# Designed miniproteins, single chains, continued (5): the designs that were tried, part 82

Each design is a single chain, and the fold is of that chain. pLDDT is the mean over its residues in the fold that is shown.

## One batch from the design tools (miniprotein)

Design m19030
Fold by ESMFold2-Fast:
Structure m19030 (fold): chain A 56 residues (1-56)
Amino acid sequence: SLVEEASRQALKEIAQFEKEHGSSASSDEVARLVGRVLRLIGDAIEEELRRRRELA
């Protein structure tokens, strides 16, 4: 599903961020990552629910 694909992508971005920054990440950098992850997942949920409504 779109949500499962977005979740996998979000986990990859988190893992890459941890690899690059570790514990040295600033609060601003962490906030930007959170924003990217939430947008990715939110968009996928909205699209998945839209498609289910159209098929019902």
Scores: mean pLDDT 81

Design m19031
Fold by ESMFold2-Fast:
Structure m19031 (fold): chain A 70 residues (1-70)
Amino acid sequence: SQEDEIIKAFVDELKEKIEELKKRGYSKEEIQKELQELTDIYLEILKEKGASEETLKKIRDEAEKLIKAV
């Protein structure tokens, strides 16, 4: 679905950001903070565009898994 594509694109962006920040020598805590800020911005943009609460929750849950795995 289009929602699944949006979620996948966001997850891929977070994964790329993690690798970028690791290469630049960021600490685990700094990476986690950056990913949380990026997630919050993305959620606000999607909410303004009319994304459902279910889609927003799935994005939050996927981001939380990735952030914890850093």
Scores: mean pLDDT 86

Design m19032
Fold by ESMFold2-Fast:
Structure m19032 (fold): chain A 61 residues (1-61)
Amino acid sequence: MEKLEKTKEEAIKAVRDAGGDGRRAVEEVQKVLSKGSDVLSLDELTEVAQAAAEELARELA
């Protein structure tokens, strides 16, 4: 599903653009998830959130 992959890419980019600022990363990811809620299911939104959390863990390591 192209929309799911696109939203995952946006969430990962939001984490990277935050540059290790965990608070900013969370705020920007929440905006991506809010935009996605119109086109993605709850399961798909959960996958996006998991991808963002994994990228945040890499940035903080």
Scores: mean pLDDT 79

Design m19033
Fold by ESMFold2-Fast:
Structure m19033 (fold): chain A 60 residues (1-60)
Amino acid sequence: MVGQTATAVVTFTGQRPDELTLEVGEKVTVTEVVDDAWVKATNLASGETGLVPSGFLVPV
């Protein structure tokens, strides 16, 4: 859900320029739902914004 805070449950390393890198336990704000598999989110620790698999995030 857009505007929702979620926590990364796995480490994700961005492999494309528009992908976000996340460590386990980092919190993000979902800014856009791209499709059923991907969201655009801002990492609250780094301030970086990018695409991340939605299944790697759990709502806070």
Scores: mean pLDDT 78

Design m19034
Fold by ESMFold2-Fast:
Structure m19034 (fold): chain A 56 residues (1-56)
Amino acid sequence: VLAEIEAAIAAGDAERLAALAREAGVDALDVAGAKVALRALTPAQRAGLARTIAGA
């Protein structure tokens, strides 16, 4: 799951990230908020976030 989340964040694929979050049982409103936040990030910021998650 972490590798899939990392790939989705790095790619800016909000729909894939949302699908993974729903599989984890995250509330639909939280998923919507996460999609908006992800779309607001630059490609460099998304790559940085993905690396942080992978390295944690």
Scores: mean pLDDT 68

Design m19035
Fold by ESMFold2-Fast:
Order: C-alpha cells, then sequence, then structure tokens
Structure m19035 (fold): chain A 66 residues (1-66)
C-alpha cells in the first residue's frame, strides 16, 4: 500500500508538471508513512513550491485513506 501510494504520487507529479519541465521526485517509504519532495528543472524553478505543495497534499490524502 505504501509502495502504491509512492507510485501514485510520482505519476501525479509527472502529470501535473508543465510539458517542458524536467521533474525530480524523491519518495522515501517509512513504516509509518511516505515522505515526498519534488522540484522541477531550473527554467521552471518558480513552479517548484506550487507543485511540491500539490504533491504533498496528494500523498497526505492517499495515506489518510490507506
Amino acid sequence: TLEEIAAEVRRFALEKAPEDAEVYVSVRIHPDGVEVAVSVSEKHRDLTPELDAAVRRKAAELQARA
């Protein structure tokens, strides 16, 4: 289930990012949950806070339902 959450979070980040962006997603799985961090390429660095917040919210929602 945590691995499924990690996979969904990665997919969500990639789908939400701009078409020209390189997306860097770090997902760490712990026994008590999943930690995520995301950033986009330097040209789109101004979008990182919004994307990171959206991805973290998605991870929290999925974990709450697990």
Scores: mean pLDDT 71

Design m19036
Fold by ESMFold2-Fast:
Structure m19036 (fold): chain A 61 residues (1-61)
Amino acid sequence: SAALEEELREGLKERMEIHGLSEEEAEKLLSELLEPLLAGDVDKVQEIIAKAIDEIEEKKR
């Protein structure tokens, strides 16, 4: 489980960075996302994802 969590975090972090988030921004956002995801708080996960998408869209111009 811990190894899977680390792989998931690193994979998502890399994707977020590719999509325009800085390494620091991606790490912070993933930390917040992983915690509610592990807790089963799907509503919180959706909110965090929606915010990330909004930030990426704004950076695209």
Scores: mean pLDDT 71

Design m19037
Fold by ESMFold2-Fast:
Structure m19037 (fold): chain A 96 residues (1-96)
Amino acid sequence: SLEEKIAEMKKRIEEALKKYGSQIVDKERALQAIDEAIKFLEENPNATDLEIARALQPVAEALGAGFFTYVFKDIEITRENKEDIILALKVVKEAL
């Protein structure tokens, strides 16, 4: 269910914060990058895998490679996973 998916994402993001949270040196920058990525993904339903990856690059830079890789380890950065990517970004935003 959607609730189960959100619960699993929350757990993974809490684990990422414990392991890699120190890499997030600028929380405001991270929140802005997340908001910009969500907006891009919601406004561009036909975005390619490459365009999605480019939109997420500022998020990866702000969160740090360890945090980003851990959060997205089970979510391939592809068009097919766009809704899961948006959901993960929203859960990260709430956890910061």
Scores: mean pLDDT 88

Design m19038
Fold by ESMFold2-Fast:
Structure m19038 (fold): chain A 80 residues (1-80)
Amino acid sequence: SVAERNRADIEATIRMLQIVGEELKKYKAGEISEEEALKRIEERVREVGEELGLPEELTEELIELAVALFKKLVELDKKE
């Protein structure tokens, strides 16, 4: 149903934000490189899309947004 699909889309977005935050925390702690964090974000967001049955196109867009968000947060962290 449309309602179930809308809930899955919202859940996927929330989980994507959590993934970005978790990988950023590991990066800031020096546990992983920026390249490793980006790879983990892509893999984890893709898994979320598969688990929630999202269209592939939407999953790819969420990965792009997650990567962009991570890169912007890294830039902001380096400024102060």
Scores: mean pLDDT 84

Design m19039
Fold by ESMFold2-Fast:
Structure m19039 (fold): chain A 60 residues (1-60)
Amino acid sequence: MTTLTGTFPSLETAIGAALALMGDFPQATVRLEGNTVTVTGELSEEQAAAARAILDAAAA
């Protein structure tokens, strides 16, 4: 089980990241708590890297 977390400068940015992750990883659990997005699921190494890239891009 993989858990990835990102904290964003605004709620709007966090919502955008959460929606992108839910679209790309429908099998994973995406949670939004304030400005923090957490992705939990059975992700492959490649899927985990892709999810990190989405979190990093949204935080930049």
Scores: mean pLDDT 80

Design m19040
Fold by ESMFold2-Fast:
Structure m19040 (fold): chain A 55 residues (1-55)
Amino acid sequence: MSEEIKRLLALPEEKKPDFLRLQVLIGIKRIMEGLGLPIPEHLEKEIAELEKKLS
């Protein structure tokens, strides 16, 4: 089982929506990087904010 799934199952219910949103945004970033597209600043900032909130 992936690290992401393990973390999701271990999180309190109140943190699960933020964790799921973080995973979606990381997925979008990885797709954009794979396509060689510039990563928007707002995407980077939202990822950083969610990571800070979940730590």
Scores: mean pLDDT 78

Design m19041
Fold by ESMFold2-Fast:
Structure m19041 (fold): chain A 79 residues (1-79)
Amino acid sequence: GATTATATAGAGNTRVVVTASGPATVAIKGTKDETFDIPAGTYTVDVGKLGGQSGGTVVTATAAAGQTVTVTVEDVDVP
């Protein structure tokens, strides 16, 4: 099946580190839906930019050739 990772926005910049063993696809879902193809390797994807804050949440995901990594970006409103 597709590899899925969840990244939470709301604490600063949210980043996803994707390690791909072959050409793969990253699908970002949530506050902004985007899709892009990546070659084999390790890639850092900024999935949420919140007011220029530094730090934030880092989520890791892996993909095999031909797989889609689905990253869900959640905007967490602190109650």
Scores: mean pLDDT 63

Design m19042
Fold by ESMFold2-Fast:
Structure m19042 (fold): chain A 73 residues (1-73)
Amino acid sequence: MIELSDEEVERLVAGARESIKLAEEAYKNGDKQKAASYITAAGILAVALDMAGRTEEAEKLRKEINEVIKKME
C-alpha cells in the first residue's frame, strides 16, 4: 500500500473536501461538466486514502461525495 504521513493525509482530506465544495458550486452555476470533474478528483483522493490504509477518512469522504451527488440530481 502507499504509505502517507498524518500531515499528507490531512492535506488530501482537505483537498478532497475543497473539490466537493467546488463541485457543488459549479453545479449551482450550471457547469455540470466542471462539477463532475471536481467529484471525480474527490473520488480519486478517497481511493488514495483507502489504499494508504486510511479507511475511516476514505469512508467519510465517500459519504460526503454521495450526499453532494444526491443534491445534484
Scores: mean pLDDT 81

Design m19043
Fold by ESMFold2-Fast:
Structure m19043 (fold): chain A 60 residues (1-60)
Amino acid sequence: MERSLGDPAVAAAVLRDRAEKLEASGYPQERVDWYRKAAEAAAAGDVDTALEYSEKARQL
């Protein structure tokens, strides 16, 4: 379990795994794409952008 903000690399891995699981479960590609973009932002160390993109995915 991550501690609050967590490590950016761990956050990126979690978001990427979530995107893959949603894609495998037949969720809309738009939602999957937002989680993938969030994972890329997290991998770059941009936690604020990663959070914004993950929220967009949740709203879809």
Scores: mean pLDDT 75

Design m19044
Fold by ESMFold2-Fast:
Structure m19044 (fold): chain A 71 residues (1-71)
Amino acid sequence: EEAEEELKKDPTNAEAYLRLGRKYLEQNDYEKAIEAFEKAIKIYRDSGTPEAKILIAVAEALLEKAKEKLK
């Protein structure tokens, strides 16, 4: 399903930003992937749940991978 449609419905959906970032990463749109992952991380940090800590780590790893590809 389209992550952009989920974001039009709820722009605070961190999982949709993760999916969007992953899609951009696979398409070699590294700058857009970085932006999407940074938004997902911010939303997860704001949630304060224990599960969010694992998802933040995943998003940060993907963010770093995208940054390395951009170099």
Scores: mean pLDDT 77

Design m19045
Fold by ESMFold2-Fast:
Structure m19045 (fold): chain A 55 residues (1-55)
Amino acid sequence: MTLDEIIDELESAVENGDEKRVQELLERARKEYTPEEVDLIEFRVEQMRRRKAAA
Protein backbone atom coordinates (compact mmCIF):
# COMPACT_ATOMS: atom_id res chain seq x y z
CA MET A 1 0.00 0.00 0.00
CA THR A 2 1.41 3.41 -0.97
CA LEU A 3 1.35 6.47 1.31
CA ASP A 4 -1.43 8.01 -0.83
CA GLU A 5 -3.47 4.79 -0.68
CA ILE A 6 -3.30 4.58 3.13
CA ILE A 7 -4.30 8.26 3.43
CA ASP A 8 -7.30 7.64 1.11
CA GLU A 9 -8.32 4.58 3.17
CA LEU A 10 -8.00 6.60 6.41
CA GLU A 11 -10.12 9.44 4.96
CA SER A 12 -12.84 6.91 4.03
CA ALA A 13 -12.70 5.28 7.49
CA VAL A 14 -12.95 8.67 9.28
CA GLU A 15 -15.88 9.75 7.07
CA ASN A 16 -17.66 6.46 7.89
CA GLY A 17 -16.92 6.78 11.63
CA ASP A 18 -15.10 3.43 11.53
CA GLU A 19 -12.71 3.97 14.46
CA LYS A 20 -11.62 0.30 14.42
CA ARG A 21 -10.53 0.65 10.77
CA VAL A 22 -8.73 3.94 11.53
CA GLN A 23 -6.75 2.23 14.33
CA GLU A 24 -5.91 -0.78 12.10
CA LEU A 25 -4.63 1.53 9.34
CA LEU A 26 -2.58 3.62 11.82
CA GLU A 27 -0.99 0.46 13.29
CA ARG A 28 -0.16 -0.68 9.74
CA ALA A 29 1.37 2.75 8.98
CA ARG A 30 3.59 2.56 12.10
CA LYS A 31 4.95 -0.82 10.90
CA GLU A 32 5.48 0.06 7.20
CA TYR A 33 6.50 3.77 7.14
CA THR A 34 9.16 6.04 8.64
CA PRO A 35 8.40 8.02 11.85
CA GLU A 36 8.22 11.21 9.73
CA GLU A 37 5.66 9.65 7.37
CA VAL A 38 3.64 8.33 10.34
CA ASP A 39 3.61 11.86 11.86
CA LEU A 40 2.27 13.20 8.54
CA ILE A 41 -0.43 10.48 8.43
CA GLU A 42 -1.46 11.14 12.07
CA PHE A 43 -1.61 14.90 11.37
CA ARG A 44 -3.86 14.26 8.34
CA VAL A 45 -6.15 12.00 10.41
CA GLU A 46 -6.43 14.66 13.15
CA GLN A 47 -7.39 17.26 10.49
CA MET A 48 -10.04 14.87 9.11
CA ARG A 49 -11.44 14.21 12.60
CA ARG A 50 -11.64 17.94 13.37
CA ARG A 51 -13.42 18.62 10.06
CA LYS A 52 -15.94 15.83 10.75
CA ALA A 53 -16.54 17.00 14.35
CA ALA A 54 -17.17 20.58 13.13
CA ALA A 55 -19.75 19.32 10.59
Scores: mean pLDDT 80

Design m19046
Fold by ESMFold2-Fast:
Structure m19046 (fold): chain A 55 residues (1-55)
Amino acid sequence: EKKKRAEELLEKGKQAFDEGNYDEAIRYFREALELDPENREAWKLLGEAIIKKEE
């Protein structure tokens, strides 16, 4: 259940990231990690979104 919600949030974050909406992407990735903190891909994507926002 939690993993499914985390996957849905991760997909929403990826969509926002692709659209250049890095604030939304960061929010979704953080929410996904609250539900599934062991998701290594989500941690990587969160870091990339933060870097993109700063650039």
Scores: mean pLDDT 82

Design m19047
Fold by ESMFold2-Fast:
Structure m19047 (fold): chain A 69 residues (1-69)
Amino acid sequence: TPQQLLDNMQQMVDYARQNMSSDVVQQMQSLYDQMRQAIQQGDMDTAIDYARRMGDVFGDGITDNVRRR
């Protein structure tokens, strides 16, 4: 459901705020806000695209943290 997508993506943003750089948090927050707006407009295809981009940003953040070891 749209609410489950919002809840799942909010958890990723919350994790980033606690564990990742401010740049990653800012990118994820921007994408989350755009996804939320798309859901409010009934555009689920666009919302899913933003969720996928959030996943990419989050994955890059994790990879960079591992590489810096």
Scores: mean pLDDT 79

Design m19048
Fold by ESMFold2-Fast:
Structure m19048 (fold): chain A 65 residues (1-65)
Amino acid sequence: SSLEETEREVGRRFDAVLREVEREGITDPEVIRARVLARLEELIEEHRDDPERVRYLRELKEGVE
């Protein structure tokens, strides 16, 4: 389903953030959180024409904030 695809895409973006912060030696939880939120905002923009995906991503973003 499109929602399952979105969940997998979110997982891949989160894994990318974890690799980035590890490479850069970032340990500050607020910086890590900000990077995660930025990835979610990018996904919202990429899927802006899909209201169900946008709603799911916005709810996920609010849960991280």
Scores: mean pLDDT 84

Design m19049
Fold by ESMFold2-Fast:
Structure m19049 (fold): chain A 89 residues (1-89)
Amino acid sequence: SSEAEREKEEKRRELEHQVTAGVAELAAAVLKTILKHNELSEEQKEKLEEIIERLRELARKAEEKKISVEEAVKELTELVKEANEILEK
């Protein structure tokens, strides 16, 4: 394999982690906006703040490459599902 092929693979992995971190940060920002602009119960607010913190932690782990992209996507999907369930009540 050429040096260019190795550089391309390394850049792809970096981009995958960067995109994953960015999506998690965006999800946190969306939930923070919902929290600020909607009439929610105190219980809903507390649960959403916890999910926002968990999304930000997930973004940090993805950025630092401490979690695989596949594991991060799974956790992100579960956190978004939990947020949706809180908002449906």
Scores: mean pLDDT 84

Design m19050
Fold by ESMFold2-Fast:
Structure m19050 (fold): chain A 89 residues (1-89)
Amino acid sequence: MVDPKVLEAEALLALGRMALSIGDYETAIRLYEEAAKLAEEAGDKKLLAEALAHLGEVYKRMGDFEKAKEYAKKALEYDPSNKLAQELL
């Protein structure tokens, strides 16, 4: 059995990646923030780290390297093995 919030968060991550691929950073941020909130409510630390790492990637693409590193560090606190977060540092 999968928590419905986990399924919703995974769907939001997929939509956020699509938004990011077309350069819609504002939509990507909103979708990843919602995914992070749902992952946190579900207690899924790995999924929360993934959402936070993707937020860091968006900010890096926007040129906000400080915010990108903050999100990457936060992601690694929840999942030290998150590859995207490691690559952002």
Scores: mean pLDDT 87

Design m19051
Fold by ESMFold2-Fast:
Structure m19051 (fold): chain A 55 residues (1-55)
Amino acid sequence: MKKKEELIEEVAELQAEKLKESGVDYELAYEKAKEEAKKLSVEELEKRLKGLKEG
């Protein structure tokens, strides 16, 4: 897996888990999070991933 693709997947999974806690369907949340993550640069993905893990 390319480094950027790996970051996209990790960010999408963590965002989907947080949205699931608020009652959003995991599959829908994951798809939306993945689409959003694809629009970000590697630096932005790394920063977002750190934020998701910390809060």
Scores: mean pLDDT 77

Design m19052
Fold by ESMFold2-Fast:
Structure m19052 (fold): chain A 62 residues (1-62)
Amino acid sequence: SLEALRAAVRRVAETADLSEEQKALLLRAANAKTEEELNAAGREASKVLTLEQRQEIIRLAL
């Protein structure tokens, strides 16, 4: 769900040792209202997140 995705990316943004720019990308994904916005934010986030951080988002969102 969109609510689960928002919670997941916020949690990773809060717990991961990320730059302000990286946190902004995750928050953009959390606030996505369209699938296009979600896909764009997801592609950007995937470039800066570790495998463990990506798996945590999947776990919390699914």
Scores: mean pLDDT 70

Design m19053
Fold by ESMFold2-Fast:
Structure m19053 (fold): chain A 73 residues (1-73)
Amino acid sequence: MTNEELKEMLKLEEELAKEGDAIAAYRAGELYEKLKDYEKAIEFYEKAVELAKEKDPVLAERAKEKIEEIKKK
């Protein structure tokens, strides 16, 4: 996948995350990790935690694990 394709996917996922989509916020975090933008990756994983909370505890836990892994670097 090219950087251009990653940026287009990221744009879509960020817009969906603004609409309250927890899965989109998580995917934006993964896309920022692929771009090695760890600050933005953490930001979107934190957003995924907030949006998922009680509605999707598995997604919230995965996002928390991703934040923990990045902070150890």
Scores: mean pLDDT 80

Design m19055
Fold by ESMFold2-Fast:
Structure m19055 (fold): chain A 65 residues (1-65)
Amino acid sequence: EEVVRLVIPVDASPETLLEIAERLGRVPGVLLAAADPEARVVLVWTPASQAAAVRAAAERLVAEA
């Protein structure tokens, strides 16, 4: 299956960014999540078929942080 990389912008401290990346890694459909504090993003790798659902879940989680 095709794997896509989602870029999730997060305007937060480096500590919060790492916490968000850990929580995103636990979302169903996520294969890997990694924080990039310099770019203020979390990178999320997911199967293309699940990308829309994973993006929606990531946006909700970031809004809660």
Scores: mean pLDDT 79

Design m19056
Fold by ESMFold2-Fast:
Structure m19056 (fold): chain A 95 residues (1-95)
Amino acid sequence: SPEEQAEKEKKAQELLNELADEIHRVVTKYREEVNKAIKEGKSQEEIDEIRRKFYEELLKVFEKHLKKAQELGLPESFINRLKKAIEDLKKIIER
């Protein structure tokens, strides 16, 4: 029904807003940790470890939201966008 479609779109938007907030938190933390490491004269290996942990944390955020989107029966276009983000992040982590 039109009401069921509107409810699904509302839930998709709410999940997208939650995802955006969690990404912003992870990115802000990463930026702060890298800036601190540079100021403290940390090695490139230590900075690379901070970057690795950042991508691993992002991957967990996207996987959590993919599971929620699938459980809520959200639109395939939304689910496919999350799957692509996960695939891209996995490729970065495996390099």
Scores: mean pLDDT 87

Design m19057
Fold by ESMFold2-Fast:
Structure m19057 (fold): chain A 74 residues (1-74)
Amino acid sequence: SDMDRARALAAEADEALREVTRIAQAQGTPEAYALASEVAALQQQAHDALAAGDLATAEELVREMRRLLEQARA
């Protein structure tokens, strides 16, 4: 259902932010904190899209958050 998909996307967004924040705190670099701030902005946009019922936009935002998380892990 759309509700289950929205819940899953919200959970993915929240997890990506938690993980990138953990990485930024561990690394302590300006670059890591800048990336965490970018992911935080995308997480807020994803939540706004989900609140508006825009699952397609939320999916795109969550994909970008995952891309940035992989960049942080590299």
Scores: mean pLDDT 90

Design m19058
Fold by ESMFold2-Fast:
Structure m19058 (fold): chain A 56 residues (1-56)
Amino acid sequence: SLEARKKALEEAARQSEKAAEELRKKAEETGDATLEAAADLLLVASEVNRALAEKL
């Protein structure tokens, strides 16, 4: 259903946000620019999933 798909997109966005937070924490601890870039990509994915959910 559209409602189930919307909830799945919102949940995916929340999970990406959590993962990005953990990766940023690790990047700050280690100075690893690759982890920082990965966190930024996850935040972009979160924004895309939220935008898709709003259109349903």
Scores: mean pLDDT 88

Design m19059
Fold by ESMFold2-Fast:
Structure m19059 (fold): chain A 65 residues (1-65)
Amino acid sequence: SATVELAQRHDSPASPEAARAVKRVLEEHGIDPMGELGRRALELLTPEDSPEEAERVARELIEEA
């Protein structure tokens, strides 16, 4: 799955559901989820973080960029 590959590529402990949420939010904003911003978002997540928390982290990083 592309979403599992996203988490694995960035060596992230994030769940597949959280990785999917990050990918979706970044793609909605025209950002490559396999790029630096995707990597930074996944580095901030833990396996316990929900998809909703992952979305918040991704949106926050987009705002700061």
Scores: mean pLDDT 72

Design m19060
Fold by ESMFold2-Fast:
Structure m19060 (fold): chain A 59 residues (1-59)
Amino acid sequence: SDAELQALADEALARLEELHRQGKISEEQYQRMKASIEAALAAGDLVALRAAVADLAKV
């Protein structure tokens, strides 16, 4: 489960970085979303990480 948590966080952060580099999200959105993903990873919140991956895939 730790491996799954890390993989989901890595996927979400990679997608977030891509969107930020493309200018598809603001700096404020980037910082907020990054903090949320990092907090979810630290908390072991698998549901939040899965939701983040799914939501970022829609952008």
Scores: mean pLDDT 85

Design m19061
Fold by ESMFold2-Fast:
Structure m19061 (fold): chain A 97 residues (1-97)
Amino acid sequence: MTYKITATEGRVSAAGLQEASTLAKILKVEAVLTDGTRIVGEGEEGLSKAIRAMMDQPASRLTLWVEVPDLETAEKVAEVLRRSGATRVEIEEVPAL
């Protein structure tokens, strides 16, 4: 199943994104850093670029397209993002990228 997970209203740390990536295959990342810089990337290269940028500044908005076996795993990813500092996390099932 493919889910779009959007974390807003707070901050997402590089550590939070790194932990989320251990739970699910990240297909695409869109990060808006606290300075307004936007990072977009696909696959492992996109994920690495986002993590590196977020080591300097946390993201004020993070959107992940994740491949997971079920909704419960997507909810675990969302919980990691909430614990990293995002106060609003939304999960949406989407067609495969």
Scores: mean pLDDT 86

Design m19062
Fold by ESMFold2-Fast:
Structure m19062 (fold): chain A 64 residues (1-64)
Amino acid sequence: MSAEQREKLEAFAEELERELVREYIANPDLDPAALRERFRAELRRFGRSLGLSEEEIEAYLASL
């Protein structure tokens, strides 16, 4: 992926993580595994919108 695509993906990941942490604080009975799957699903969707391949998206998720 390009440096611009990586920067946008990292910025999106940081913002999404903050949003999910806020949701978990508001409702601590939420399943952390479900929040993790939501985080990954949203990153895959955003990565595709940037023109990233599935391989590039999965490599980024594996680096987290």
Scores: mean pLDDT 83

Design m19063
Fold by ESMFold2-Fast:
Structure m19063 (fold): chain A 65 residues (1-65)
Amino acid sequence: STTLSSDRPVTREEVRERIKALGFEADDRTLTLITAALNAGATVHLVPGEGEPRFEGKTLTVPVR
């Protein structure tokens, strides 16, 4: 599992490139959700697999391929 966070505002395209560099792909809906979560100060936890993104406190867990 890989964890993403940001101390500055990020764009959806920056998030796409970070996820791609980690060997994953995400659709536009998932990228928008991750970008919004990071910009809200949440930590995003990427897990390989299928399923819906889920918030647990300040952490968003996102299944990615």
Scores: mean pLDDT 83

Design m19064
Fold by ESMFold2-Fast:
Structure m19064 (fold): chain A 78 residues (1-78)
Amino acid sequence: MVDEKYAEGTLLYIQGVIAEKQGDYKSAVEYYEKAAEAYKEVDPEEAAKFYKLAAKAAEKAGDEELAKEYREKAEELE
């Protein structure tokens, strides 16, 4: 259900923000990616924003290749 996907994605986004605030960029990437997946079919524009957050977190984690992959996924949804 669409509302369930929004709720799921929002909770995952919040977990990502908490992880990032704690300096756990690897967990932040995982949460932002899952948030993007939850939103992908119901709100692709918000999913793109979450992929951009995952890319930024991946860069902070030192994974530039993964960051480029998420930026590309974000562009596909814009």
Scores: mean pLDDT 82

Design m19065
Fold by ESMFold2-Fast:
Structure m19065 (fold): chain A 66 residues (1-66)
Amino acid sequence: MTLVVSGDLSPEEFIGLVLRLMGDPRLEVKVVGENTLVVTGDLSPEERAALLAELRADPRLTVEEV
């Protein structure tokens, strides 16, 4: 799984998102730009669907599957 997550977040909200995602040991999170993350990981289809639904629930975030 590889996801590109970008959005118009405050610095505090962006840091919160990074810390939250880094809390999952199955995920690798890389900051590649201002408010842009690349998330990689070995997730089941169900876990991937849950993560996508959660990220897409924030209308300020754009989530692209690669």
Scores: mean pLDDT 81

Design m19066
Fold by ESMFold2-Fast:
Structure m19066 (fold): chain A 100 residues (1-100)
Amino acid sequence: METVKEILELIAQGDFDKAYELLLKALDENPDDPALLAVAVALGLRYRPSPLYEELEAIAAEVPDQPNPVVTALLKAAHVLERLGYTELAEYARELAAKL
């Protein structure tokens, strides 16, 4: 949970390189964590594509791309996290997007 918030904050800062680095490290420790996979899909980062990953990718595709790629990533992450029941993380991602 805390790691996901840190990744979302890095995305909000536009620091995609650090967001990718932290996300990959977290996924190496917990490869099946659905919240981490939700963020991976939102970033377009293909980590060991699986039936679950493809389903989350389809959910992320329901969110239209915004002119700002940071806003796009945060809104896609929020939408996928909400569909998975991570309501607090989804609200946090939306709050970060709203500040941009």
Scores: mean pLDDT 82

Design m19067
Fold by ESMFold2-Fast:
Structure m19067 (fold): chain A 59 residues (1-59)
Amino acid sequence: MSHEELVEAFRRAFVGLAKAGRTSVTVHLPESLVTPELREALEAAGAAAGIAVTVVAVA
């Protein structure tokens, strides 16, 4: 799965969460997937949907 496909999937999820009245979400991802670019993209996608996103890398 590409970086862009992963970001798009989360963007759609964030829009759904915002419609449900959620204002924040914590995303747990394998640390092998967490790059500075991915973290930044997920935080930006959340902000665009009106959701505060925290990305946590798990071993």
Scores: mean pLDDT 81

Design m19068
Fold by ESMFold2-Fast:
Structure m19068 (fold): chain A 94 residues (1-94)
Amino acid sequence: SMEEELRKEFEELVKELEEILNEALSKGLISLDQYMEMATLLGEIRRAVKAGDIETALAYLEKLKERISTIPDEEVKKRLLEIVERIEEIIKKL
């Protein structure tokens, strides 16, 4: 039950993060290269979580944070980091 709820919350946050990235790309606030790199890292995080590999998931999440920190738009960066922090809290409870 608790693990199922945490996995559901994780997937909802991942979807929200993807929606913000798609919006930022469509508005020209991030480049296609930045989008592809962050989308790839998010995919690796999802695979690691599904495999129960929490250490690997957290390592990819740290790389995602580093890439988000390079975004020049402060509002997009803030929104993405707030969601990443919530994702980190959920992964640590798994």
Scores: mean pLDDT 89

